# Designed miniproteins, single chains, continued (2), part 59

Each design is a single chain, and the fold is of that chain. pLDDT is the mean over its residues in the fold that is shown.

## One batch from the design tools (miniprotein)

Design m6036
Fold by ESMFold2-Fast:
Structure m6036 (fold): chain A 68 residues (1-68)
Amino acid sequence: SMLEKIREEALENTEIIVELAKKLNLSKTQVLSFVDREIEDMAKEYKLSEEEKKEIREEAHKLVEEKM
C-alpha cells in the first residue's frame, strides 16, 4: 500500500539521519528533532492522518533509541 511505502521511506531516511549524525557527533536530541521535521514534512506532502503520522513517528523514534 502507499502507507507502507511511506513508512519504509521514513524509516530509511531515519537510518540515514542517524548514520550522518554519528559522523557529525550530533546529540540524540538533535537527531530526534531532525527526524520529527522530516516526518512532519512527509505527513504534509502525503496528507497523512494524525494517527498515521504518530505511528510512523513512534517507529522512527524507536529506531533512534536502538541505534543511539
Scores: mean pLDDT 87

Design m6037
Fold by ESMFold2-Fast:
Structure m6037 (fold): chain A 100 residues (1-100)
Amino acid sequence: SMEEKLKKLLEEGYKLLKEIQELANSSEAARKAKEEMLKKIQEEQDKLADEIEEKIAKMRQQGVPQEEMDKFYFQLALEQAERDVEALKEMLKAMKKAKE
């Protein structure tokens, strides 16, 4: 189910965040790589947020029922969790490479 998938993604993200924090605490180079990655992730998230808001505005103008909007929001949450996990994996890879 989507709920089960979301739960697993959130748990995976939490574990990745712990590894990232431990690596950042052990290496200044890794910490700097983390900050560079965070900036790029934030810029990408800002662009995506603008696109999502525009799509939501169009759906509301078209009179999409609330039940369909709720499904859309849940799908967005799932896709965001997937993007977050992948971004954290790439961040961890970049940090490990910077430490070398």
Scores: mean pLDDT 86

Design m6038
Fold by ESMFold2-Fast:
Structure m6038 (fold): chain A 79 residues (1-79)
Amino acid sequence: GSFVPSEEDKEKYEELQKLVAALILSARDEAEFERAVARVREYAEKHGLPQEAIVEALERILSQLPENEYLRRAVELLS
């Protein structure tokens, strides 16, 4: 489904997008990838963002980097 953040959630969603980029794109192995996904999930749960918000953030970054293996795997894992 399409996630559209409310005005109050826009800052939280922008920070989620930054966290996804910082952690998932910089993962060098499977253990770092698994920790990155866990941290992104924890951030979303702490700030009341649905799992669809994580998927939308991942898909947005993947549209700029379509061949990134970890972004693609994260979308598949969380969809």
Scores: mean pLDDT 80

Design m6039
Fold by ESMFold2-Fast:
Structure m6039 (fold): chain A 74 residues (1-74)
Amino acid sequence: MYSEEVIEAVKEALAALGLDTSEEALKNIPPRAAHVVADVLISKDVDPEEAIEYIKSNPALTKEQQEEVISKFK
């Protein structure tokens, strides 16, 4: 569903943090990883709309945490 660019950026961020890069881990990133994921998405010039949808789809993040991370794309 997400583009390969989003998937690769998220995997890179999780690997850099020493976290699991499985499909399940990509869907449930911890709040501490969300900011690093956003930074990697920005650095790879990923479509902001696609990146924002990915962050919003993550059930491990509260609405407040999602809004904080999304603010990086503005």
Scores: mean pLDDT 79

Design m6040
Fold by ESMFold2-Fast:
Structure m6040 (fold): chain A 118 residues (1-118)
Amino acid sequence: VRETLERIFRALEGAPPEVRELAGRAAREAAELARRHADDVSRLFELMLEMARRTAEELAALGAGPLQRLLDAVGDVFSGIMAVALAEAGRGTEEDRRIGTERAVEGAREIARLSLAA
């Protein structure tokens, strides 16, 4: 998950500082939750869904973009991180890890793009 987080942070580099800080912190917290709860996928999904919703609402409050678009982008970041963490825990394939990483990075890139499009 470390390499996925590094790529997420890189995708966020162009975003406004407040957006970058909030999204980056949320991605770190998502990775920690995924590592901690990899043995309980159902509970992990519930925690991820709640945190993704809160993160999207906070980003929308900062003016980073429309709530619906941010929900999708944050959802991609969080589901991607979860897929990578589950694969690292032996509960997914190398392909799941790769697809999860790509999805997380695309979500982060979309957050940055939305925040700059104003």
Scores: mean pLDDT 85

Design m6041
Fold by ESMFold2-Fast:
Structure m6041 (fold): chain A 96 residues (1-96)
Amino acid sequence: MIEELAEEAEKEGRENLAKFLRSLPHEVQARTLWEREKRLEELAAKTGDIKVEVSNREEMEKAIDKALKEGKRILVTYDGIDARRAVAEYILKKEE
């Protein structure tokens, strides 16, 4: 099941989701994690308007709060997928 979901994610161009699914233990609930990770990828794709220095978490959170309040996207300055994921995870947690 998890490997099939990872292959589908790769075919859809969701490389980060595929990598995440393949890193999971066999006993975890693949469907719940699939839907959560899909939402994280969609949120990460929305970044773009405000520069954020993700090495400073407090400044990152304040910049995200300001961007959401002003209806703007967030541009991550850190050159890594983990940085976009951290931003997306914070937004997802705040929207819950």
Scores: mean pLDDT 63

Design m6042
Fold by ESMFold2-Fast:
Structure m6042 (fold): chain A 75 residues (1-75)
Amino acid sequence: MEERSRRLGRELFELYTKLLVENALKDEEARKAYEEYLPLPLEELQEILDRALSEGVDPKVITGIEAALMERQLE
């Protein structure tokens, strides 16, 4: 049962990541943030997201950073 639960969790995470990326790409500011932050290492993306949330950065930029972070986590 554990294998099945892990597989379903992974599939749901992948689907959610794809949806989040699609939503980010619909907005130009979110898309720019996604493209800018995507090449960064996972650890740096985590720190950038935490800082952006703490500083109240534009929600569109945060969406782009979140999309990049989730994409990197799937690698």
Scores: mean pLDDT 75

Design m6043
Fold by ESMFold2-Fast:
Structure m6043 (fold): chain A 100 residues (1-100)
Amino acid sequence: ELSPLEKEVEELVKRLFRLASTALRRLNASAEFQAEVNELLSELMQLVGKLLKDPNATDEDLKEVKEKIEEIIELVEQGKLEEAKRKTEELIRWVKEKLE
């Protein structure tokens, strides 16, 4: 069973996915850019799912992921899709390093 913090992180990743899909459509993003973002979001969801199941993941690690996802959500809501993409790539690299 997920802790309250783990549930917050899971819900934030799902929220990011929904908001990003809406923003890409509203801003008439190219099919190529939409494909790239969807691939990154799918990778992020898979990696965060692994982190949430990792017994070595600390509350500090989960708080860091939460803060980074919240920052990415804010950028998406502001229509800053290129910056949101870069921050998502940075978060993916950070999570991969934590899982190694």
Scores: mean pLDDT 85

Design m6044
Fold by ESMFold2-Fast:
Structure m6044 (fold): chain A 78 residues (1-78)
Amino acid sequence: MEELIEALTNNDLEKVDELVEELKKEILKLAAEGKLDKVKQLQLELVEAALEATKKKGNAEETAQGEAALAKAKALVA
């Protein structure tokens, strides 16, 4: 997730695409194995990564929206 945060912060679209495709493969594999708890965990980590990238870019409004999205994601996992 750290690499995804950095790529998003630096607007490195090629690296973002590569990391997102790898994450999609892992989510599909876990879902196929019936590991829905791990799928939810990865989705939560993705929301956290997007929030951290938004914080680094300094957009306060988007950061607040990301915090609300993370709270909802955590409620779904709990």
Scores: mean pLDDT 73

Design m6045
Fold by ESMFold2-Fast:
Structure m6045 (fold): chain A 79 residues (1-79)
Amino acid sequence: MEELREELERLREAVERRDAEAIAEAIARIHELASGLPPGSAEREAVAPEFREIMERLNATATPEEVAALEAAVRRLLA
């Protein structure tokens, strides 16, 4: 739980700094940690809304090109 919350904090800070590399790495780690949790776990459900809100904020301020580049970086890290 704490590791997932720590990565959410890192993601929020990376978005604030507009650091695409840090954003991509935080997203990849959150995905890895969340995938280790059982479906519907309280821990996963507790962080999902916050993660979604951070991503919506990022998408609202980023250009389509920046979003595409970030998606490619995340996909590469998760491969």
Scores: mean pLDDT 71

Design m6046
Fold by ESMFold2-Fast:
Structure m6046 (fold): chain A 117 residues (1-117)
Amino acid sequence: MESTVTITVEAEGSKEDIDKGIDKGLEFAREWLRRYAEGLRAAGVPVEIEFEDVKEIKYENGKGTKKAKARLRTAAPLPVPVGEFEIDLDTGEVRLTRGEFVPAEDAEIKIKVKKKK
């Protein structure tokens, strides 16, 4: 069975802040899903995970958006831990604003990277 998780990262500010924020958000999302997959494998559930970049960063009105996909292959349907996260660009602090387990077909991880003013 194969499931696709959508990863959406948004960052605001200068082009430098946007580029840095998108990189941090994508790395966080990959690590989040990688740790989930490792936990499943340690429990004897075979899971393969593959990350795919969908498109280049889209810049609009001081905002950047990047979408990526994670493909999870497993022998059984599994709920995917998803959520909305905010990352502070200056401190690297991560805050979970919404978390849930959802059917994989509806799974999206949304990350907003902000600089505290």
Scores: mean pLDDT 74

Design m6047
Fold by ESMFold2-Fast:
Structure m6047 (fold): chain A 96 residues (1-96)
Amino acid sequence: MAEAEEAFRQGLLEKDPEKAREYFLRAIELGRAEEILELLDIAEVERSPNPELHFIRGEAERALGRLEEAIESYEKALELDPEFERARRRLEELRA
């Protein structure tokens, strides 16, 4: 959809990390989860100290049904920011 493509493009161009997160989460909702994961892999997110990027990776993996990978991504976000409430809540949901 043009809406999903626009959300993805806006996420790539956005300089504010919080606003970029909202665009990427919107793109995931609109079915672009695979492209988000490809982008995060190219960006070497596994080595990133940014907990938001690990959370976005977890949301994309969860949308694709890759639950074990999503758990690992949320755990990484919490390792970097133990007070990351959204990541903690997602992790509890997937372990329930």
Scores: mean pLDDT 77

Design m6048
Fold by ESMFold2-Fast:
Structure m6048 (fold): chain A 76 residues (1-76)
Amino acid sequence: KIDEIIEVAKTKLKELLDKAQEAVRAGNMKETQKLIDELAKKIAEETGVSYETAKQAVNLLLLPAFKERARAARAA
């Protein structure tokens, strides 16, 4: 279930998720893509979901950081 994926990402993979969120806020798209890929792979391995499902979940988890970056871009 999606709830299990979110729980794993926020607990076992919290450091990696935090790094991905900071990369998004910094506007470092290359690092962001690398961290999304790494998170999706680890979530798939930990929860048993497909890589595609895990990658979709990671993108949803990063949505607040993308919204924050969009706000910062408008202010600049």
Scores: mean pLDDT 78

Design m6049
Fold by ESMFold2-Fast:
Structure m6049 (fold): chain A 66 residues (1-66)
Amino acid sequence: SEGRRRAQQVLVKGTNKAIEYAKQGKKEEAEKVLEESLQEAGRLGMPQEGLDRARESIKREIEKTL
């Protein structure tokens, strides 16, 4: 569905922005962007299980990048 595609695009863009902040040492900004992107993806219809897995995966990538 269009909503599912948009939710995936929001997560991809949000992840890229969060990693960009992490590369700058801006952990709080990276985590804020991640949570905002997850909230928007949820609003667009991403299931909670998918959101939880994405949060865990992206948080690990942020920590690895810092």
Scores: mean pLDDT 85

Design m6050
Fold by ESMFold2-Fast:
Structure m6050 (fold): chain A 95 residues (1-95)
Amino acid sequence: KSPQQIQFDVLLTQITGLLLLHDLRKISFDEALERIIELSKKMLELSRNDPSRQQELLDLLTDLISRARDLKADQDLIDRLEQLKSEAQKLLDSL
């Protein structure tokens, strides 16, 4: 595992923790999404040369967008997730 892969996996674990806090009713979904979006931006940079982790990020963003729509999250947050997914797809397509 490269240092970039370790950092990516740590950020993924933090996202899992934020979703768990929402499931435990400790934070709102919109609050979790705000933090997840910032972590996802860092993960996008860390995955630039790693198609496996780019796919993992795409899958995560796809699931989050679906969940955000189901939970009627703020449209601005959904738009930001869609933009990140588009950027992740573009990186994967460039390999």
Scores: mean pLDDT 86

Design m6051
Fold by ESMFold2-Fast:
Parts: sequence; structure tokens; C-alpha cells
Structure m6051 (fold): chain A 75 residues (1-75)
Amino acid sequence: MEGEIRAAFARMSLSVAKKAIENGEDKKKVAEELRKTLINAGVPEEMAEKIAEAIEKGDLEEAEKLLDEAVEKLI
């Protein structure tokens, strides 16, 4: 249950980051903010860093895939 809540929060955070990029926000800034948010949500630092790198490169599908893998370990 607690892992499920953290998983939902992490997914919501990625959704917010995707919307920020769609609205023309700087990808590097969005990636850095997302990285910090994911670490605070309990995502391992290495995973959060890889997700942030995918966002910075504009590869939203890779970011979602990496987040799904990280979230499975939180549940």
C-alpha cells in the first residue's frame, strides 16, 4: 500500500514534467526538478538520474519505461 502511493506520486510527477515540456519549459530544468522529486519519493538515485537524462534528451517513452521499472521495485 505505501509503495503503491509512492508509485502513484512518481507517475504523477512524470506526468507533470511531460506537461511542463509540452508547455515550452526548459528540458534541462524540468529534468533536474524531476530527478530531485523522484529521489524524494524513494526512487534510487541512479534510476532517477537515468529518467532525468531521458527527459533532458526528449525521450519521453524511455523515461516512462525507466520509471515503470523503478516503480515496480517500490511496490
Scores: mean pLDDT 80

Design m6052
Fold by ESMFold2-Fast:
Structure m6052 (fold): chain A 85 residues (1-85)
Amino acid sequence: MKEALEKVIEYLEKAIEALKNGDVDTAIRYVEEALEIARKLPKDDPTVRKVIALLEMALQALREGRVDEAIHYLKEAIKILKEAL
C-alpha cells in the first residue's frame, strides 16, 4: 500500500505542475492515472475513500475549466496521502 500511495502522490504533484504551466490535458491524464491506482486500494479505508472523492472532484473541476478549484482538491489529496504514509 505504501508504494501505491507514493505513486498517487507523484502523479498528483505532476498534475499540479502541468496546471501551473497551463497544460490542462496533461493534468487530466495524471489525475486519471492517480485515480486508477487509488481505485485498486481497499475501499473500506476512509483515507482511500476521501482521496478518491477529492480526485473525482478535481477531474470534474478540470473538465469545467475551474483550474484553481482543481488545484485546491489535488493539494488536499496530497496532504491526506502524506499524513497516511
Scores: mean pLDDT 86

Design m6053
Fold by ESMFold2-Fast:
Structure m6053 (fold): chain A 104 residues (1-104)
Amino acid sequence: SELLEKMLEAFKKALKGDKSVKNTSDLDVNRFIAVAKLIRTGDKEVLKQMVDLGKSTDDPLDKAFGTLAQTVLEKKKVEVPEDLPEDLRKMVEELQEEILKIFP
């Protein structure tokens, strides 16, 4: 719960270009920071690779990141995979809304 809140907050700050966001001791929080920065650069080829990885992986975080990348590419909310844990699914839905505020 606290870890999910840290991942969510770090992603939102990095997505907005907050340069004060630094790597933490938590690998998963750092993955969310890295993904937010990649999304912010708008590199469509990297985003496509993230979507493809998300469709082929069993890792819930890579599935989540693929869904967020697809949201950027399509510029709309996309379906969140049903096999994601409920808390992660809700976080992905919230992050899709944040992405669409920045990439209208």
Scores: mean pLDDT 83

Design m6054
Fold by ESMFold2-Fast:
Structure m6054 (fold): chain A 90 residues (1-90)
Amino acid sequence: SEEEERRQEEGREELERLRAEMRRRWEEDPEGVRARGVAGARALRALEEAGRLEEATAEDIEGARLAQALMSLAREEKREALVDELQAAA
C-alpha cells in the first residue's frame, strides 16, 4: 500500500542516517563506544546465564545492540578498504 511504501522509504532513510552517525561516533571515540557496547553485552549475558534476562535494563539492551551495529560497520568498512587496496595492487 501507499502507506506501507512510505514507511519503508522512511525506515530506509533513517537506517542510512543512523549508520552514518554510528560511523562518525566510531571514528570520534571508538574506545568509549566500544566500552559501552561491551558493558551492555556482558550484562545481558550474565543475566541470561542466571536465567534472569527479564531483569535486563534498557541501557544494557541498547549497549548490546550498539556493540553489534558497530562490529557490523567496522567489518564492512574493513572489507571495502581491503577490496580497494587489492584492486589498486592488481
Scores: mean pLDDT 65

Design m6055
Fold by ESMFold2-Fast:
Structure m6055 (fold): chain A 92 residues (1-92)
Amino acid sequence: HMKEEQEELLREIERLGEEAREVAERARAAGARHPEHAESLAATVAALERTVEEARRLAESGEKVEEARRLLEQARALIEATRSAVAALEAE
């Protein structure tokens, strides 16, 4: 059983996880075309994946829900930053 707020948070994390997966795929493709940036892109993707997983873990525990929300916002910022970096490389 979960409280409604926790269920809503988990749904947000699931949606963000899908966006993170799409951005990670684009970043890996960009890294393959621009080997000089591959390591940096891989590190950013790894950080994003870790942040999303930690947010999910905290939300599932029912403890530190506010911390899970902060991590979710950090993940959104990382997604936006990664999208911008990938778009710049794709424009080359």
Scores: mean pLDDT 81

Design m6056
Fold by ESMFold2-Fast:
Structure m6056 (fold): chain A 78 residues (1-78)
Amino acid sequence: AMEKAAEYLRKAYEEEDEEKAREYVEKAMELAGLPEEQRKEVLELLELLREYRKLKAEGYSDEEIAELYKPLEERLRK
């Protein structure tokens, strides 16, 4: 049954549209049976990862990106 979850997760990583990528991740997590709390954390991590990839492609440095991630890291922690 994990085959469908893996397919949606792959689609999410390749999806350029953040909203569609989020929907794919949500679908994959539902198929994998992840509880609501964990699904929220995974979605926040995906959003962070996609923003990182986008900023790297636009020429931002790792240091500049790390500063943007600091507030999000604190929110993920609580």
Scores: mean pLDDT 68

Design m6057
Fold by ESMFold2-Fast:
Structure m6057 (fold): chain A 87 residues (1-87)
Amino acid sequence: MVLPTKESAERAEEQMKKAGKSTEEMKELIEIYKTLDPVEAAKKILERVIEELRKKLPSADPEEQKILEEGIKKLEELLKEIEEEEE
């Protein structure tokens, strides 16, 4: 079985850049979570990003809402993939 923990972290970083966030803003969170199990660290990073994007939805334009919803959906799919690997 594939355990793409490293790839999942890279994908999360790419999604952050796509959402207009700089990786620099997330460096502190990444550093904190690096002390955890890699799988749990990836989950916490994804959950944090999803929460922040959801908070932006009410104040976004309809076009931006579509982009944010698509981004959230992709991040939620990554989170589910990690959860399925753990069982």
Scores: mean pLDDT 66

Design m6058
Fold by ESMFold2-Fast:
Structure m6058 (fold): chain A 80 residues (1-80)
Amino acid sequence: SKEELLKRIKEVRDRLVDILNEAAEKGVLTPESRALFVEAAREIQKAIEALKNGDFETAEKHIERAERLVDELERLLKEK
């Protein structure tokens, strides 16, 4: 549903913001992690645009990509 997709977008965005704030506070941002933050934000934006257009299948794919990128960021920043 549109409501469930919006909830997933909010959750992945909130995770991304939390990770960014933690990484900035710890001083562990690298060029690699910065690039992944930008890519994750772009995927969230694409999901929002697809959802606005009623393309729920495309929105879900971009949400899944954003979720994978956030998981990768959590993994990379745990190693720092």
Scores: mean pLDDT 84

Design m6059
Fold by ESMFold2-Fast:
Structure m6059 (fold): chain A 81 residues (1-81)
Amino acid sequence: MEELARKAEELFRRGLELEAAAPGSPEAVAAFEEAARYAREAVRRYLEERVAAGELSEEEARERLAAFEAQLAAWLARVRA
């Protein structure tokens, strides 16, 4: 999980650097999309680990993942606009 979160952070930072150099560049958008994929996988694994540890119910994990995916989709829509 930590490795996926770190990868997401690195790609997000790269996206910000590309965006600063050329606002709306396809390279910045691609970096943000890749960061989003890693972030989603990191959150999914984090929630699975919390369920396995008994810290979170399967229902709560499902609801949290759905909320995160909705926020992520809204953010990506704005980046792509």
Scores: mean pLDDT 80

Design m6060
Fold by ESMFold2-Fast:
Structure m6060 (fold): chain A 68 residues (1-68)
Amino acid sequence: SIKDEAIERLEELARELSGGDRVILLALIHELKKLKTDEEAIEALERAADSLSGELGERLRRLVEELK
């Protein structure tokens, strides 16, 4: 599913990051795991991408576009 693909890609990205950015991604992954539909997962990712600036925000926006 889109949700499962998003979780896997975020877990891979989290392995490359450290500090606050990694903590943010781990929190997002936990949020996505609680959601029941792919639509809710996409909406959660879009909200996270819109709220984040810098490289992490850009990477999340690209991920959202690839999943649509």
Scores: mean pLDDT 82

Design m6061
Fold by ESMFold2-Fast:
Structure m6061 (fold): chain A 97 residues (1-97)
Amino acid sequence: DKEKEKEIKELVERSLEGTLAGMELARRSQERLGEVRRLTPEQLKEMENSSALDQLEIFLSGEKGPFTEEEWEKVKEAIRKSYEKKLEKLLEKLKNE
């Protein structure tokens, strides 16, 4: 069903936008407090397999240190990968119905 596939893709994209916006607000809050934290490679990998709330918890648990634009891009990429995996799983479920 091409129409259902399109709707699922749009829903996943909207959810991703919302999660990224929420994470940006969390980042800005951490920057104001001077408490910006770097994520380890293991934490970034965990984030790829986590829910939006778990992703926020992981982000807040990072190591104290310099947080660069490059490190922020890694966080966004981990979140995008989590949504890509969720989309693949949803589309696979749709094919089996």
Scores: mean pLDDT 76

Design m6062
Fold by ESMFold2-Fast:
Structure m6062 (fold): chain A 74 residues (1-74)
Amino acid sequence: SRREELLEEAVRILAGAGRLAQEADTPEALALHDEILGLTLRLFAAYEAGAPISELEALLRELRARYDELVALV
């Protein structure tokens, strides 16, 4: 379903962010990884609470934005 797809994408972003932050090993990269982790936890909580797809998509957009910032640092 769309809800599961959003959750799976968030997990992939988090995994990628962890690798990039480890490679960069800068305070800025580590801070962005922490933000991505926080957003991922919010998305999981929203998913479990039965939040609408629009809320999950909004959280995923924030995740993608932070991930793009992290990619720019490496």
Scores: mean pLDDT 89

Design m6063
Fold by ESMFold2-Fast:
Structure m6063 (fold): chain A 77 residues (1-77)
Amino acid sequence: SRDEMLELLDKMIAYLEEQAAKATGEEKEFLEQLVEILRETKAMVEAGEPLEVVQERYRERVLELQKKYPDIKLPEL
């Protein structure tokens, strides 16, 4: 459900913000940009966007972030 997705997104954002606060350099920059992507994803879910559209846009933004930081691994969530 949307409520379950919003709860998950809030937990992911909180976790990654904590990790970004402890990180330095390129890892910090990557984590801060990932938090922004998740916040924008949350805003789309709250706005009532179709979940398929939200998921597609999330994937596109994560791929672009990975292109900027090819040596940084996505955190396991």
Scores: mean pLDDT 84

Design m6064
Fold by ESMFold2-Fast:
Structure m6064 (fold): chain A 66 residues (1-66)
Amino acid sequence: MSVEEKLKEVEEFIRELGKEKGLSEEDLKVVITGARQLLRERPDIALEELKEAARAAIDDLAAANA
């Protein structure tokens, strides 16, 4: 899987899960930016690890907003 494909899939995952958890567009941008940075630093990261990192960030932001 290419870096571009991983980014597209994780961004879609973040938007789907983040909206379900009630995250704002601003919060979604923060999570997406973090995922992009992680992928830039570690291009060989598995998609599942990238999604797991994104899920943790979403859960932290959702808890802060509750």
Scores: mean pLDDT 82

Design m6065
Fold by ESMFold2-Fast:
Structure m6065 (fold): chain A 59 residues (1-59)
Amino acid sequence: RPLTPRETALVLRIGKALQEKGPEGLTDELIQKIADEVGVSVEEARRAKERLVAAYKAN
């Protein structure tokens, strides 16, 4: 599988926030908080956010 446990945790946390608050609820502050909690860079978290928002809007 291409995802590490950290990447999986990141995707799940952002996905939950996206489902509950929508794309507008994914503020830079929330993304930074998630990055710190998961232990990834903010750039990595922003990349995951963009991917998940694109998938959300496509459906």
Scores: mean pLDDT 79

Design m6066
Fold by ESMFold2-Fast:
Structure m6066 (fold): chain A 90 residues (1-90)
Amino acid sequence: MISYEEAFEAGKRIVEETGDASLAGRGGAGLLKIEGNKEAAAGAVKGAAEAFGRELSFDLALAIAESAASALSDEEAKEGAKLLKEAVAK
C-alpha cells in the first residue's frame, strides 16, 4: 500500500520532472478510485502543490482528489494509479 509520505514525494517529483500538476492529481485520484487509498490521494495532491510553493491542508487535498476521482473513467483512473505507482518506485 502506498503511504501518504511516498505519494507526497511522488506527486512533488512528477511536477518537478513534467511541470504538470494535473498528472500528479490524476495519479492520486486514480489510486483513490481504484484502491480507496485516501492517504495516497491527499499525499499526491499536497506534494504537487508543494512543488509550486503552495501548502494545502490534508482535507482540501483529499477533497480535490475526490472531485477528480469522480470525473475519471475507470481506464483513466487505472492509468493515473499506474503513473503514481511508477513514480513511487523511483
Scores: mean pLDDT 86

Design m6067
Fold by ESMFold2-Fast:
Structure m6067 (fold): chain A 110 residues (1-110)
Amino acid sequence: IDELSEATIKTARELLEKIKNAKTEEEKKVLSYALDYTISRALLEATGKFGTDGAQKLSLRLSQDPEISENAREVEKNAKKAKEQAKTDPKLREKIQKAVQEAVKKYDEL
C-alpha cells in the first residue's frame, strides 16, 4: 500500500501543478477531471489489492497531504463542471479522455 500511496500522491501533485499553471478555465476543468479520475482509480486499485483497509490508508494519506487536501474542493468542483460540459461538447470530451490517459500512463510508470 505504501508504494501505491506514494505513486498516487506524486501523480496528484504533478496534476495539481499543471492545474495551477493552466492558462484557460477549460484546461483547469480538464486537468481537474483527470486528477479526480486518477484518485478514484487508485482508491479502487487499493481496495482490490489491499481491501477496504488499504483504501482507507490511501484516503487518509491523501487527506493528510497539505497540497492535495487544500485543493480538493476546487478540483472536485471543476471536475463536475467538466463532466457536465462534456455531455454537449465532443471536443471537451476528447480533451478529457486524452488527459485521463496521460495521467494514468504516468501513474503506471511511477
Scores: mean pLDDT 82

Design m6068
Fold by ESMFold2-Fast:
Structure m6068 (fold): chain A 82 residues (1-82)
Amino acid sequence: MSVEEKKALLEQMVARAEAALARLRAAGASPADLARVETLLSKLKEAASNFKATNSEKDFQEALQTTAELDRAVQEALAALA
């Protein structure tokens, strides 16, 4: 995967995470679940910004790990609403 492909992927991941947070808010997710997702989204945005600055594989891997944590937090918040 090229650096440009990695940047595009991270931008898509951020956009998807922002959309997920908006849906959780609309669905009436708890303040605690929203705070957890918001914290992870901020961390993902920081990791993506770091990768844009450094082009470092380490920063890309940190963004991927944060995305996995965020996906889990979203799934847990959705499960709590069911």
Scores: mean pLDDT 87

Design m6069
Fold by ESMFold2-Fast:
Structure m6069 (fold): chain A 77 residues (1-77)
Amino acid sequence: ELEKKKEEIKEKARKIAEKLEEIDPETAEAIRKAIENEDYILLIMTIGTELTKEGKIGEENEKFKKEVLEFLKALRK
C-alpha cells in the first residue's frame, strides 16, 4: 500500500533527522523539508551524499535509502 509505505518512510526520515539534530542540523533540516514537500529525490540525495560520506548511521541508513528508491519505483507504476 503506497500510503502505508509513505508514512513508514516519513517516520524513518523523522527519526534520522532527530538523531542528526545536534550533530548536523543542516542535514536534519534538509531531511525534514524533503519529507514535508514529498521530495523523495532530495531525500535520497541527502541521505546518499551527507550521511553515507561520513558513516553517520551505517547499514540502517543504506537500507532506508533503498526503501525510498523502491517507493519511488512503485510510484512510477
Scores: mean pLDDT 69

